# Designs tried in a protein design run: designed miniproteins, single chains, continued (4). Part 1

No score or structure here was measured in a lab: all are predicted.

Each design is a single chain, and the fold is of that chain. pLDDT is the mean over its residues in the fold that is shown.

## One batch from the design tools (miniprotein)

Design m12001
Fold by ESMFold2-Fast:
Structure m12001 (fold): chain A 91 residues (1-91)
Amino acid sequence: SEAVEHVRRAIEAARKGDFETAREHLQRALDIAGVPPLAQEVALKRFDELKKLPPEERAIGLARLTAEVFEFWGLSDLAEEVRKIEEELRK
């Protein structure tokens, strides 16, 4: 899925501290998935709170945030894929 690929790129960028790239990929993933614009804005504000966390916690937090957004909007297949990414990040 193109949306899930953008989520993976956002997570990796966030882990590396490249917050601009992470934000761009997150926004693109939400847009492709059909998340409404106001909900995208809320998700991006929640993402900003992750910037102060250590690299691994940022990655896990972004995966969790994205899965929660997809679940809330009934995007169950996308949410399941992102939850698998979250589990992989937890080792």
Scores: mean pLDDT 89

Design m12002
Fold by ESMFold2-Fast:
Structure m12002 (fold): chain A 55 residues (1-55)
Amino acid sequence: MTAEEVGKAIGEAVKAGDYEKAAEIAGEALRSPDPAVRAVGLAATGELRKFGVVP
């Protein structure tokens, strides 16, 4: 999965109001061997923390 695909999947989950799913995808991205995918996951985790779904 590419960084672009991960970002799109998180964006779609957020648009649907499914912040828990967005947090799950971001968490999986943080475990990726691809540093670009991990960077997207880290940025998304920071944004999701503002919505109170990530501690």
Scores: mean pLDDT 77

Design m12003
Fold by ESMFold2-Fast:
Structure m12003 (fold): chain A 78 residues (1-78)
Amino acid sequence: SSPPPSPEQREEVAKKLLEEIEGLPEELKKAGLSKEEVEEMIEKVEELLKEAEKNGDKLKIEYYKALLEKLKEYLEEL
């Protein structure tokens, strides 16, 4: 098992992941994902969000909410 990162390292990783999510609509557009593929991704992420909310994982909740917002943004452009 990999050693757990420090709290500061966890915050930096989370920040980078959230920054990557901001660029997600452009990446999805380049990949040429269909409406059906994006809808399937949204459904999967919504399930992950529900599990994170059940577990009280604030970082995962924030991450999945941000991801859903960007996926829905891309879906509206299709």
Scores: mean pLDDT 75

Design m12004
Fold by ESMFold2-Fast:
Structure m12004 (fold): chain A 81 residues (1-81)
Amino acid sequence: MTEYLEEGEKAFENEDYETAIKYYEKALKLALEDKEFLEQKPYESLAGIYKKIGDAYEKLKDYEKAKKYYEKAEKLLEKLK
């Protein structure tokens, strides 16, 4: 998971937003499939991944997808109270 987030951030910094999204989606999939991660503190980490995907879609000017991912992140953070 962490390795995919780091590769995604590197791609984002290189303005390769499509590749950044692919790595962030891989990190998201692994986070959702990790039973230990889901049982401990998933909300903050999942919200972070959703925000990163949203940021990449904003750079691609796909504002509708960016908004959906930001809303997913915000909904998760609301569970932290």
Scores: mean pLDDT 76

Design m12005
Fold by ESMFold2-Fast:
Structure m12005 (fold): chain A 60 residues (1-60)
Amino acid sequence: SARDRRIEELAEEFEKAVEAGDEEKARRYAEELARLTFPPELVERTVEIWMANAREVRRE
């Protein structure tokens, strides 16, 4: 589906932004990805977990 494709694109762009050290861009992609995959009340928490994991290899 179009949504599934968008989720894949956002996940890839998030990983690229993390690898490039672009924390602002990574956060924007994480926010969009979280909004498509989790309930609204979990979006902020999920984004913070993903950003923490991005800063610390395999750690929160």
Scores: mean pLDDT 80

Design m12006
Fold by ESMFold2-Fast:
Structure m12006 (fold): chain A 90 residues (1-90)
Amino acid sequence: SLEEFIERLKALSDEVLARYADQLTPEEIARLQALVDEVIEKAKKENLTPEEIFRLLVEEFQRHYPTLSDAARDALAALIGEVRRLLEEE
């Protein structure tokens, strides 16, 4: 279900950010959490499919890419990879 997908996305986001915590500033962690939360809220509001949520994450990564540190880019790319894997399981 969409709600189960969103719950898994939140768990994956938390796991990825924890893995990169030593490489990210508190401000970068907050920014990446805000990006994921914005995607989730839009998904709920617009009843997006898992595939549309994945596309939105990729679009947000591309939009913010020039202003992200290398560590933040790596963290977000890792999250996108995990979400892609989740889509293949559904």
Scores: mean pLDDT 84

Design m12007
Fold by ESMFold2-Fast:
Structure m12007 (fold): chain A 72 residues (1-72)
Amino acid sequence: SLADAIAAAQARLGALWAAFKARNPTEAQYQAFLKALGEGQERIDAATTAAEVEAAADATAAAAQAVLATVP
């Protein structure tokens, strides 16, 4: 369902945020990470189907993980 897809997407974004908070990012890395999650949340909020939510969550996770890969 759409609701289940949104719940799963929020859990994924929460896990990425928790992983990021466990690291010591620079201000630039922090802003890049927030931008990736914020843009992703806007796409999830605009989605009208479960498939659109899943696609938005996948794109958001990829963008957030790219920033995470730069943080020691």
Scores: mean pLDDT 85

Design m12008
Fold by ESMFold2-Fast:
Structure m12008 (fold): chain A 74 residues (1-74)
Amino acid sequence: MTPEQVAAIRAGTDAIAAEGGAASGRPAEMARLGALYKAAVEALAAGDEARAAALRAELRALGTALAAELGLET
């Protein structure tokens, strides 16, 4: 993964988090999801697989909780 690819993913993540926050009324939770995703991408780019796996697990747990709260899993 190149620095340019990481920058593009970060920019896209920020845009999606902002749109999702506005659409869901949950800007803080969407910002948290975006931050975790960006951190996981940066860990993968650095070759830190263990950190990336931990961040991905936290992101999945938060995303699952938010989706359930929004009725997406019911």
Scores: mean pLDDT 73

Design m12009
Fold by ESMFold2-Fast:
Structure m12009 (fold): chain A 82 residues (1-82)
Amino acid sequence: SHMEEVKKEITELGKKISERLVEMARELGASDEDIERIKQLVEDATKKAVELAEQGKISEAVSTLMAGVLDAIGRLEELKLS
């Protein structure tokens, strides 16, 4: 179904972004706690985006995922300053 495809794409995108940000955090010498926080920010945004997509709110779903990714990137920037 169209909705199952959209949900799958959002979930796969969120997973790829999370994996890449975790890799970058490890290269920066991030703690396990910081890595987990970065994972949770992307995972929570991905889950919310899937919920919004199921409601047909595709624009809001994309915006929600992007906001979570930006929050995770902000945490990576904080790690560089520590």
Scores: mean pLDDT 86

Design m12010
Fold by ESMFold2-Fast:
Structure m12010 (fold): chain A 68 residues (1-68)
Amino acid sequence: DHFEKGKKLYEQGKLEEAIKEYKKAIEENPDNAEAWYNLGLTLLDLGRHGEAAPYFAKALELDPSLFA
């Protein structure tokens, strides 16, 4: 499961690798709101704020409760 691999890499501080796995998770299941959200968070942690915005927008569209 690419989403679980992404979370594990994020927990290990392997942020660039986490991004790759979250992108694969989105390709496999584009309705996985948590994958869009976690990709956005990982980009923010890397200081890539502008790149994070569209991923958060998609996460909000799919599951607004992630931002509550």
Scores: mean pLDDT 83

Design m12011
Fold by ESMFold2-Fast:
Structure m12011 (fold): chain A 98 residues (1-98)
Amino acid sequence: MESKVEPLIRALGDPDPEVRLEAARELGSLGPDAAAPAVDALIRALGDPDPEVRLAAAEALGSIGDPRAIPALERAAREDPSPRVREAAARALAALES
């Protein structure tokens, strides 16, 4: 078992939005088991100041499929200032309900 999740969780807190974006995308490409420790950090990333990071976090949470993300994704789908982030959160919710 090889865990790469901890460095990616730390990268979600990086001052560079490009580093946070890459971390969110990489976490979304991990299987649900490997990415489970990152779910809380990805839920927090739904509140990131950069809309690209919020979008990647929504997509990652949809790929991971952890129902703990449902309330945060519902809020993002309704209230995020970016239409692209609202769409990503709505798609993630659809994936979680199937």
Scores: mean pLDDT 85

Design m12012
Fold by ESMFold2-Fast:
Structure m12012 (fold): chain A 83 residues (1-83)
Amino acid sequence: MSIEEKLIEAGVSKDIAKQIAKQIERLGYFVIDVDGNVVGLRRRPGMIESLYPLTGLRGSQLGPNDKVRVSVENGELKGEIVS
């Protein structure tokens, strides 16, 4: 399965999964930006909760402009906040 398909299976919305998959293919990560100017994801109410299904990442840990690295480990999606 593609990264996009794995994200949807993990409970991420189709639109957000597409944006995350595109950024991972290009950069190996994505960025949560309060202004939405960086890598296609906007920080807004409800968006952080859609990232909750990523292993190792909880919505309550995300702040504006946080960089999130997404990797595939044993076929599962893993998220990590990168300073």
Scores: mean pLDDT 55

Design m12013
Fold by ESMFold2-Fast:
Structure m12013 (fold): chain A 85 residues (1-85)
Amino acid sequence: SLRDVRAEVYRKVIEMLQKFPDNPLAREIANLASEALSSTDPKKVQELIKEIEKLRDELESQGNFELAEMARRVIRLLEEALALM
């Protein structure tokens, strides 16, 4: 259900922040994901997913592959939530 997928996004965001508490890109991804979880507008959620994808690409360019993979999981869950909206 959409509720279950949103709960899983929340859990993954918390896990990401616990692993990377001092990383500004982790904090920015968490803020964008939280905005997506609070939105009822599918177009707004799609725009926020694209913003997180740009931050994922920035993490890969910096060599932070672990945080980039965590961002990819958040993106996949948000895309699943979007498909259920």
Scores: mean pLDDT 89

Design m12014
Fold by ESMFold2-Fast:
Structure m12014 (fold): chain A 91 residues (1-91)
Amino acid sequence: SEEEAEKYFKKGEELKKKGEELMKQGKFEEAVELYEKAIEYYKKAKELKPEDERIYKNLAEAYYNLGQALLRLGKYEEAIEYYQKSLEILK
């Protein structure tokens, strides 16, 4: 439903913002967990509204942010994979 997709999208945005705050605090492992949860909510929103470009933009940003957090943890190979996922969504 439209309401369900919007709820998942908003939850994804909330978690992404909390992850960004943790990144500023140097709490990279905790930021990873929040970005992974944000990605799952954006995927749920995408399943319900595959035509909503807003969801794809935010999903791509969440993948990019996850890559940055992984990079800060020295997990370079995983960071590259998530940067690639971000680029694939943006074409």
Scores: mean pLDDT 90

Design m12015
Fold by ESMFold2-Fast:
Structure m12015 (fold): chain A 87 residues (1-87)
Amino acid sequence: SEEAARAAAEGGRRAARLGAQGEGLGGAHAAAAGAVAAGAGYAAGLAGASAEEAAADAESGGRGAGAAGGEAGREAERAGLEGARAA
């Protein structure tokens, strides 16, 4: 399938970039990403609490930040799994 081939090529390119960053930065990149995700989660909690009076947009903004951090983490995990499967 063309879509499957395209997805595999994109995954391979992302895995190569993240692998190179991981080799250069080691655990520092993962630690920094984790810290950013934790900060986003905290901020989302604060936005949710204040949004009881404020518009839902404030809570949505906080959730968006948390989701973006989570997605970055999941992309890194997928790249690692693809690398392991290729080995």
Scores: mean pLDDT 53

Design m12016
Fold by ESMFold2-Fast:
Structure m12016 (fold): chain A 57 residues (1-57)
Amino acid sequence: SALERAIELVRQGRFDHAGVLLVLAGREDLAALLTELIRQGASGEEIAERLEKALAE
């Protein structure tokens, strides 16, 4: 899915591409979360784990 692909891109450090995919998937909430975690200096691994947790909720 686009969401699984976006999380994989985050693990690869491809944040801009991941953000675009999240918006296109209708998950602007996750794109906003991605942006905030990048602003906080979180690693790609940490961001991916946080996005996976958000998807499970």
Scores: mean pLDDT 84

Design m12017
Fold by ESMFold2-Fast:
Structure m12017 (fold): chain A 59 residues (1-59)
Amino acid sequence: MKAKEEAARELAAELLRTTGLSQEEVAKKVAEKLGLPFETALRLVREEAAERRAAELAA
């Protein structure tokens, strides 16, 4: 598996937790930091956001 995708998910989780930015803004920062295509970063951010949001909404 590609280590960059795992790093992107970890970074996305951190940014989503700490910044409150939109998925698109987080994806842009992840793409810039890890040198990924924006579309790839956006997919990974959306996947991570969906999993974290599901956990947060499990009230």
Scores: mean pLDDT 76

Design m12018
Fold by ESMFold2-Fast:
Structure m12018 (fold): chain A 72 residues (1-72)
Amino acid sequence: AAERDALNLALVKAANDVIKFGESQEKVDLEELQKKADEASRALEAAHPGWRVRVEAKVEDGEIHVFVTAER
C-alpha cells in the first residue's frame, strides 16, 4: 500500500507541476511542456524502481491536459 500510495501522490504532484509550468507561459510551448513531463517521468522511475511511469502533455482548445500512467 505505502509504495503505491507514495507513487500515486508523486504522480499527482508531477501532473500539477507540469500544468502550472504550462499555465505560467505567455504562450504554451508543447515541446518544452513535454520535456518537463519527460523529466518528471524519469525522476519518478528513478525514485520507484520497477515501475514504468509515463507523463504526457497535450494542449486542446487552449487547455493543458496531463495524462499520467504507472505500471509494473
Scores: mean pLDDT 77

Design m12019
Fold by ESMFold2-Fast:
Structure m12019 (fold): chain A 72 residues (1-72)
Amino acid sequence: MAEEAYKKGVEAYKAGNYDEAIEWFTRAAELAKDTDPVLAARAYELAGSAALQKGDIDTANEYFAKAAELRA
């Protein structure tokens, strides 16, 4: 379920496991995009934030763009 994947992402993010956080947040976004676009957008935003914590600006911008599309 998207909510559970989102929670796993938050747990990984808080632990500093940014690669794992990105994986869980992208799963949450994919599961939620058609039923809960607000959750999907938030998950992509947090995946972008995790990518920034790793210094991966290009990947972060890609996730932020996906979140913006869902908020349009």
Scores: mean pLDDT 84

Design m12020
Fold by ESMFold2-Fast:
Order: C-alpha cells, then structure tokens, then sequence
Structure m12020 (fold): chain A 60 residues (1-60)
C-alpha cells in the first residue's frame, strides 16, 4: 500500500516539479527514485510533487 511519511524540516520548492512542505506535514510517498528524491502527495492540499527523500520520516 502507499507509504505514509512526515516532513522532518521545512522544504521550499525551487523548481516547478518540486513540492514545498512544512515541518510536520504528512504525505503519501507515491514513488522513490534512485537519485534520492521522492514523488509525494500532500495530505493537506492533495498537491503532488518531488521532494528530497532524506526530508521524509516514516509516519508508522
């Protein structure tokens, strides 16, 4: 099933394919990439975008 995660720190998107997250924001991890990035969906907004995988902490 989809993996739940939480942003460990604030992240500001610098590219149009990236998603800004605030510390403590909950996301669904849709896909993890070999380059150390993840495609996530924000549970607060429903928006989808890429964030650094190291930003995310498992919510379970």
Amino acid sequence: GPRLAVAREDFEASRPDELSLRKGERVVVEEEFADGWALVRSLATGEVGRVPLGLLEDAG
Scores: mean pLDDT 85

Design m12021
Fold by ESMFold2-Fast:
Structure m12021 (fold): chain A 61 residues (1-61)
Amino acid sequence: RVADLFAATVMAAVAGRVEEAKAHAGEMLRLNPSYRETLAAELKGAGVPDALIEEILSAAE
């Protein structure tokens, strides 16, 4: 479910698994582009740098 995919994206990003985080983020944004705002907030709350957040979220492009 979407909640599990949010958790997976955040965990992958915090662990430095950038390609895995990009894959999860891309799948979420494919399902609903409005998840971008929520996902960016969750990643920022987890201490992920803004530059890495933008890289992960660009995976949908």
Scores: mean pLDDT 77

Design m12022
Fold by ESMFold2-Fast:
Structure m12022 (fold): chain A 61 residues (1-61)
Amino acid sequence: MLSEEEFEEVIEELVERYTSKVPEELRESAARTMRALARHEYEVHGLDLREMAENMRVLPA
């Protein structure tokens, strides 16, 4: 399980990846939505965000 600091770091990585595909005018809204969804998935389903972030970091395109 991630520490609180590590969890926030993983969330920011997911947000950055997600918002890179969103129009500039929607980026802040998309970032808030992605943070909320990622936290919800972690809390409700016990999603391993550390493994998810690791895989996303090394995935080619």
Scores: mean pLDDT 65

Design m12023
Fold by ESMFold2-Fast:
Structure m12023 (fold): chain A 64 residues (1-64)
Amino acid sequence: GPAAPSDLERLGAAGKAMQDLLAQGKSVEEIAEAISSVDGLDPETIRRMIEQGRADGAAVRAAR
């Protein structure tokens, strides 16, 4: 199979951490700061991921 680049692994881990922090009720700013400090990712990239997750969450509320 294809090699998983370190950047994709970091983005996947950041996405999971973002979902966990959102479930805890953390703000977008707190999540971006925490993940940026740990993973060294661009805060704007993290913000976009959070905004995309919020848009998808609003469109697909799976709480039935």
Scores: mean pLDDT 64

Design m12024
Fold by ESMFold2-Fast:
Structure m12024 (fold): chain A 62 residues (1-62)
Amino acid sequence: MDKETLDLEVDLALAVMQAEIARKAGNKKEAAEWYRKASELARQLGRDDVAEEFEKLAKELE
């Protein structure tokens, strides 16, 4: 596995973590922004299915 792929996976995990923290705190707009970032990172990893799931979560929070 190359270093670039690993860096994207770490960024994705951090984005999801931030989204969950914001969601639990009731900060729906902030959570939606982090889920959108997670969706973009998932697309860069070739995980379009996962990216679409995060995009749906972001839309549900807005």
Scores: mean pLDDT 82

Design m12025
Fold by ESMFold2-Fast:
Structure m12025 (fold): chain A 84 residues (1-84)
Amino acid sequence: GPIDEADVWLALGEIAYVTGNYKAAVEAFRKALEVDPNNVRALTLLGKAYYKLGKKEEAIRYFEQALKLDPSNEEAKKLLEEVK
């Protein structure tokens, strides 16, 4: 099937995230959003990575953006409640 460039950046970011490299995860997820600005998964994961870096306000903003695009996103909803 066709490879989406955003999906490649998401995969790289998730590898960085699970290995504890949260700065690299932020960079990769931001690249996913440059390719696909409305990617709810990228917004949610970027928020998670910012929260791990202690950047609570940035995390909240990205979770809120994800929920504006997909109000049914249970992961983003739960994460927003946990960080605010």
Scores: mean pLDDT 87

Design m12027
Fold by ESMFold2-Fast:
Structure m12027 (fold): chain A 55 residues (1-55)
Amino acid sequence: MAVVKIENDGKVTVEGDDVIVTLADGSKEKVEGKKVYEGKDRPVAVEAKGKITVE
C-alpha cells in the first residue's frame, strides 16, 4: 500500500513499501518509507503494489 499526500504549498509526500515514483524529467526512483518532493522534482506518476491512497 502507498499513501500520496499533496500539500497546499505544492509539496508531495509519498509513503509506502516498494513504491516507484516517476519525476517530471522522466526519471524513476524507488521509495521505501517516506519521501517528500518539492518544486520541479514533483512526481508525475506513482506505481505501487496493491492499493494507492491519495490524501
Scores: mean pLDDT 73

Design m12028
Fold by ESMFold2-Fast:
Structure m12028 (fold): chain A 66 residues (1-66)
Amino acid sequence: SHMEEEARELFRKGVETGDEELIIEAARLAKEAMSPETLEVAREIGEKLREIGDEIEEELRKKRLE
């Protein structure tokens, strides 16, 4: 359960700071914990990461076009 909470905290920090490395680390940590609770959290993180991935892609597109 602590690993689940740690993964969520890293994920929140990554989202707040825009640090993709923290987001990736959170996802890896959640996967490594391999608990039923962590699997549920991993699904939630996965869905949120997809949304964030789309946002990051949009930002990168804007930067490349500029």
Scores: mean pLDDT 71

Design m12029
Fold by ESMFold2-Fast:
Structure m12029 (fold): chain A 66 residues (1-66)
Amino acid sequence: MTLAMLYLGLGNHYARQGRYDLAAFYYEQAIRISPSPRGLRNLGDVYRQAGRLDLADQYYKLAEEL
């Protein structure tokens, strides 16, 4: 519906394909337009799966602050 929701959907699409680089890109675009706990947690999940635990923790904390 909104542009942010479209980017979130694209992030989900690429995450399901194991394309975590593209998933992170689209989640970041969604967050830039409209920060949301869901978007931040999804980005955290992607970085955790990519082995970037430092970034995952950072985004999870940001999600809790919204």
Scores: mean pLDDT 82

Design m12030
Fold by ESMFold2-Fast:
Structure m12030 (fold): chain A 111 residues (1-111)
Amino acid sequence: SAEDNIEQLEKTFPEDAEAWNRLGNVLAYQGRLEEAVKAYQRAIELKPDFAEAWNNLGNALLELGREEEAVKAYERALKLVEELHPAAVEKYRQHSEKMRQEALQRREARH
C-alpha cells in the first residue's frame, strides 16, 4: 500500500515541492531514511523557502546520525520561520532548538 503510493507519487508529481515533502514523510515513516533525505532535498530544490521540508530533512539526518547536517537544516528552517511567520516563531523555535540540542548531544557523545 505505502510502496504503491510512493511509486505513484514519484511518477505523478516530479515538480511539486509539497508532493516531494509528502513522499519524504512516507519514506521516513517506513524507515527508508536515505530515500527520505533525497525526497526532502528535491522539495527544497523546488521551494528553497519550504521551512517544513528543511525541518523534516533535519529529522531524517538526525536519525541517520548525520548530526552536523541535521543542525544546519534545523537552523535554516528556524531562520525561514522567523522571516516568513514571526507570530509562529516561539512554538517552532522551541521544537527546532530541542532537535538541534539533541543533534549536538549525539555529536558530543561521538567525540
Scores: mean pLDDT 79

Design m12031
Fold by ESMFold2-Fast:
Structure m12031 (fold): chain A 59 residues (1-59)
Amino acid sequence: SPLDEQRRLSELAKRAVRLVMTDGLSYREAAEELGVSQSTVRRLLQQVRNGELTPLPAP
């Protein structure tokens, strides 16, 4: 369903942000960890930048 796909993408985006921005992993490393392509990681981070998700570090 479209809502399930949207939710899955949001979860992947949050994880990608944490891996890249908090843990300091490269796009390649984040892609490997998430089981997606580097292009997918780039797209997810761009959606975060567009205001879909806020990339704040966990306390």
Scores: mean pLDDT 73

Design m12033
Fold by ESMFold2-Fast:
Structure m12033 (fold): chain A 72 residues (1-72)
Amino acid sequence: DLEREIQLALALMKVGIAEILRRNGDLEGAKEELEEAKEMLEELDKEAPSEEVKRALEEVERRLEEVEKELA
C-alpha cells in the first residue's frame, strides 16, 4: 500500500525533525511535530496494526514524555 508506506515515512521524518528542533531548544516545535507523528501512527495502527508501527508509537510516546518534562 503506497499511501500507507508514504504516511509511515512522513511520520518517521516528523520524529527526526522533532529531534532537530529539541536539540536546538525549540521544545514547543518538537512537541508539535511529535504530536502530529503520533496522530499519523495511531491512524496507521487503527487501519492495520503492525510491529513496526507499534515500535514507532512507543518511540514517539517516549520522546513526547521527555519533551513535556523539559517544558514543565
Scores: mean pLDDT 85

Design m12034
Fold by ESMFold2-Fast:
Structure m12034 (fold): chain A 70 residues (1-70)
Amino acid sequence: FEELLKQAKEHLEEALRAAEAGDVETALQHIREAEELLKQAAEASTDPQQIQQALAEMVELARRVAEAMA
């Protein structure tokens, strides 16, 4: 669970860097990979609070990626 969340976060951070550099295609690819990892993490976890905290952090990163692409 924690490992999947770390990998998803790394992909969102890479998406943010790509978006800030104007590479929208690479940013979207990393977002898709993070989405798949988050789906796997949600299926593996039995702790709703831990999931909610991790998702809140990931949503904030995704929001920054969207802002950088605009």
Scores: mean pLDDT 74

Design m12035
Fold by ESMFold2-Fast:
Structure m12035 (fold): chain A 62 residues (1-62)
Amino acid sequence: ASVEDALETLSKLPPELAEVLLADAIEAGPEGGRRIAEELLRLAEERGLPAHAEAIRRALAK
């Protein structure tokens, strides 16, 4: 799936749930997961989604 489609799905979730799911995905596949999460962060910032952008930053910090 595209990173934009993934962001659309995550934006429909509470930021706290998006953080947990993304952190779990990064833990399962750190190299690829971190790269996708960084792209999601960039898109969330571009789209003006501050709560979800912060959730993604928190997931990347774990």
Scores: mean pLDDT 79

Design m12036
Fold by ESMFold2-Fast:
Structure m12036 (fold): chain A 99 residues (1-99)
Amino acid sequence: MELLEKLSPKERAAVYVSAAGIAGIGAVWALDQGNREEALTYARIARDSLEEAAKFLDPETAAKVRELADGFVRSAEAGNADEARQKLLEAIRLIDEAL
């Protein structure tokens, strides 16, 4: 995304959080529909976006966000939509509070 290079660090983190939210909700929706392959594709996009946002956080908060992002993918692999939703929302909350 060419516009990301022109944004402040806080604005860039916000774009990655937005991307993680969109992909993450897509993953949860696909799990609810029984489409595990699509859910895993979206879950990995959400994880990668959360990891990019974590680069703008302090090391302790970044580690927690990465753990939640990995946990989100594991919950999607297990077909646990509610657990996946909870981990996604907690990761987004931690980033929003840190920015």
Scores: mean pLDDT 84

Design m12037
Fold by ESMFold2-Fast:
Structure m12037 (fold): chain A 56 residues (1-56)
Amino acid sequence: SELEKRLEEAEKKGALAVAQGDKEAAKRYMLEAARYAEELGDSEGAQRSRRGAEAL
């Protein structure tokens, strides 16, 4: 679905930002991924993405 593709894109961009040391971009993409996960009903995925953002 469109939401699933947006979630995957946000997760990939977040991971890339972490690898590049761009903490601000990583936080933004992780929070974006959390929103898409919530819309898909994936509470565990949403919590994981939020924790990732908080840890940076």
Scores: mean pLDDT 86

Design m12038
Fold by ESMFold2-Fast:
Structure m12038 (fold): chain A 60 residues (1-60)
Amino acid sequence: LEVEVERVGDEYRTTARYGDTTVRAVFRNVSEEEARRRAAEMARRLHELLQLQELLKLLA
């Protein structure tokens, strides 16, 4: 899991990568650490959902 965080004004723009999954997000009114944590969680969850979608394609 890899997370990049960039501060732009009052926002944190994040790019999180987990396997072949890449998630970009924008956070306001949070700390940089919280933005990193949320971005990492989102990437992990999306990767799990994409694996489920691949299984569903084989069944449908």
Scores: mean pLDDT 78

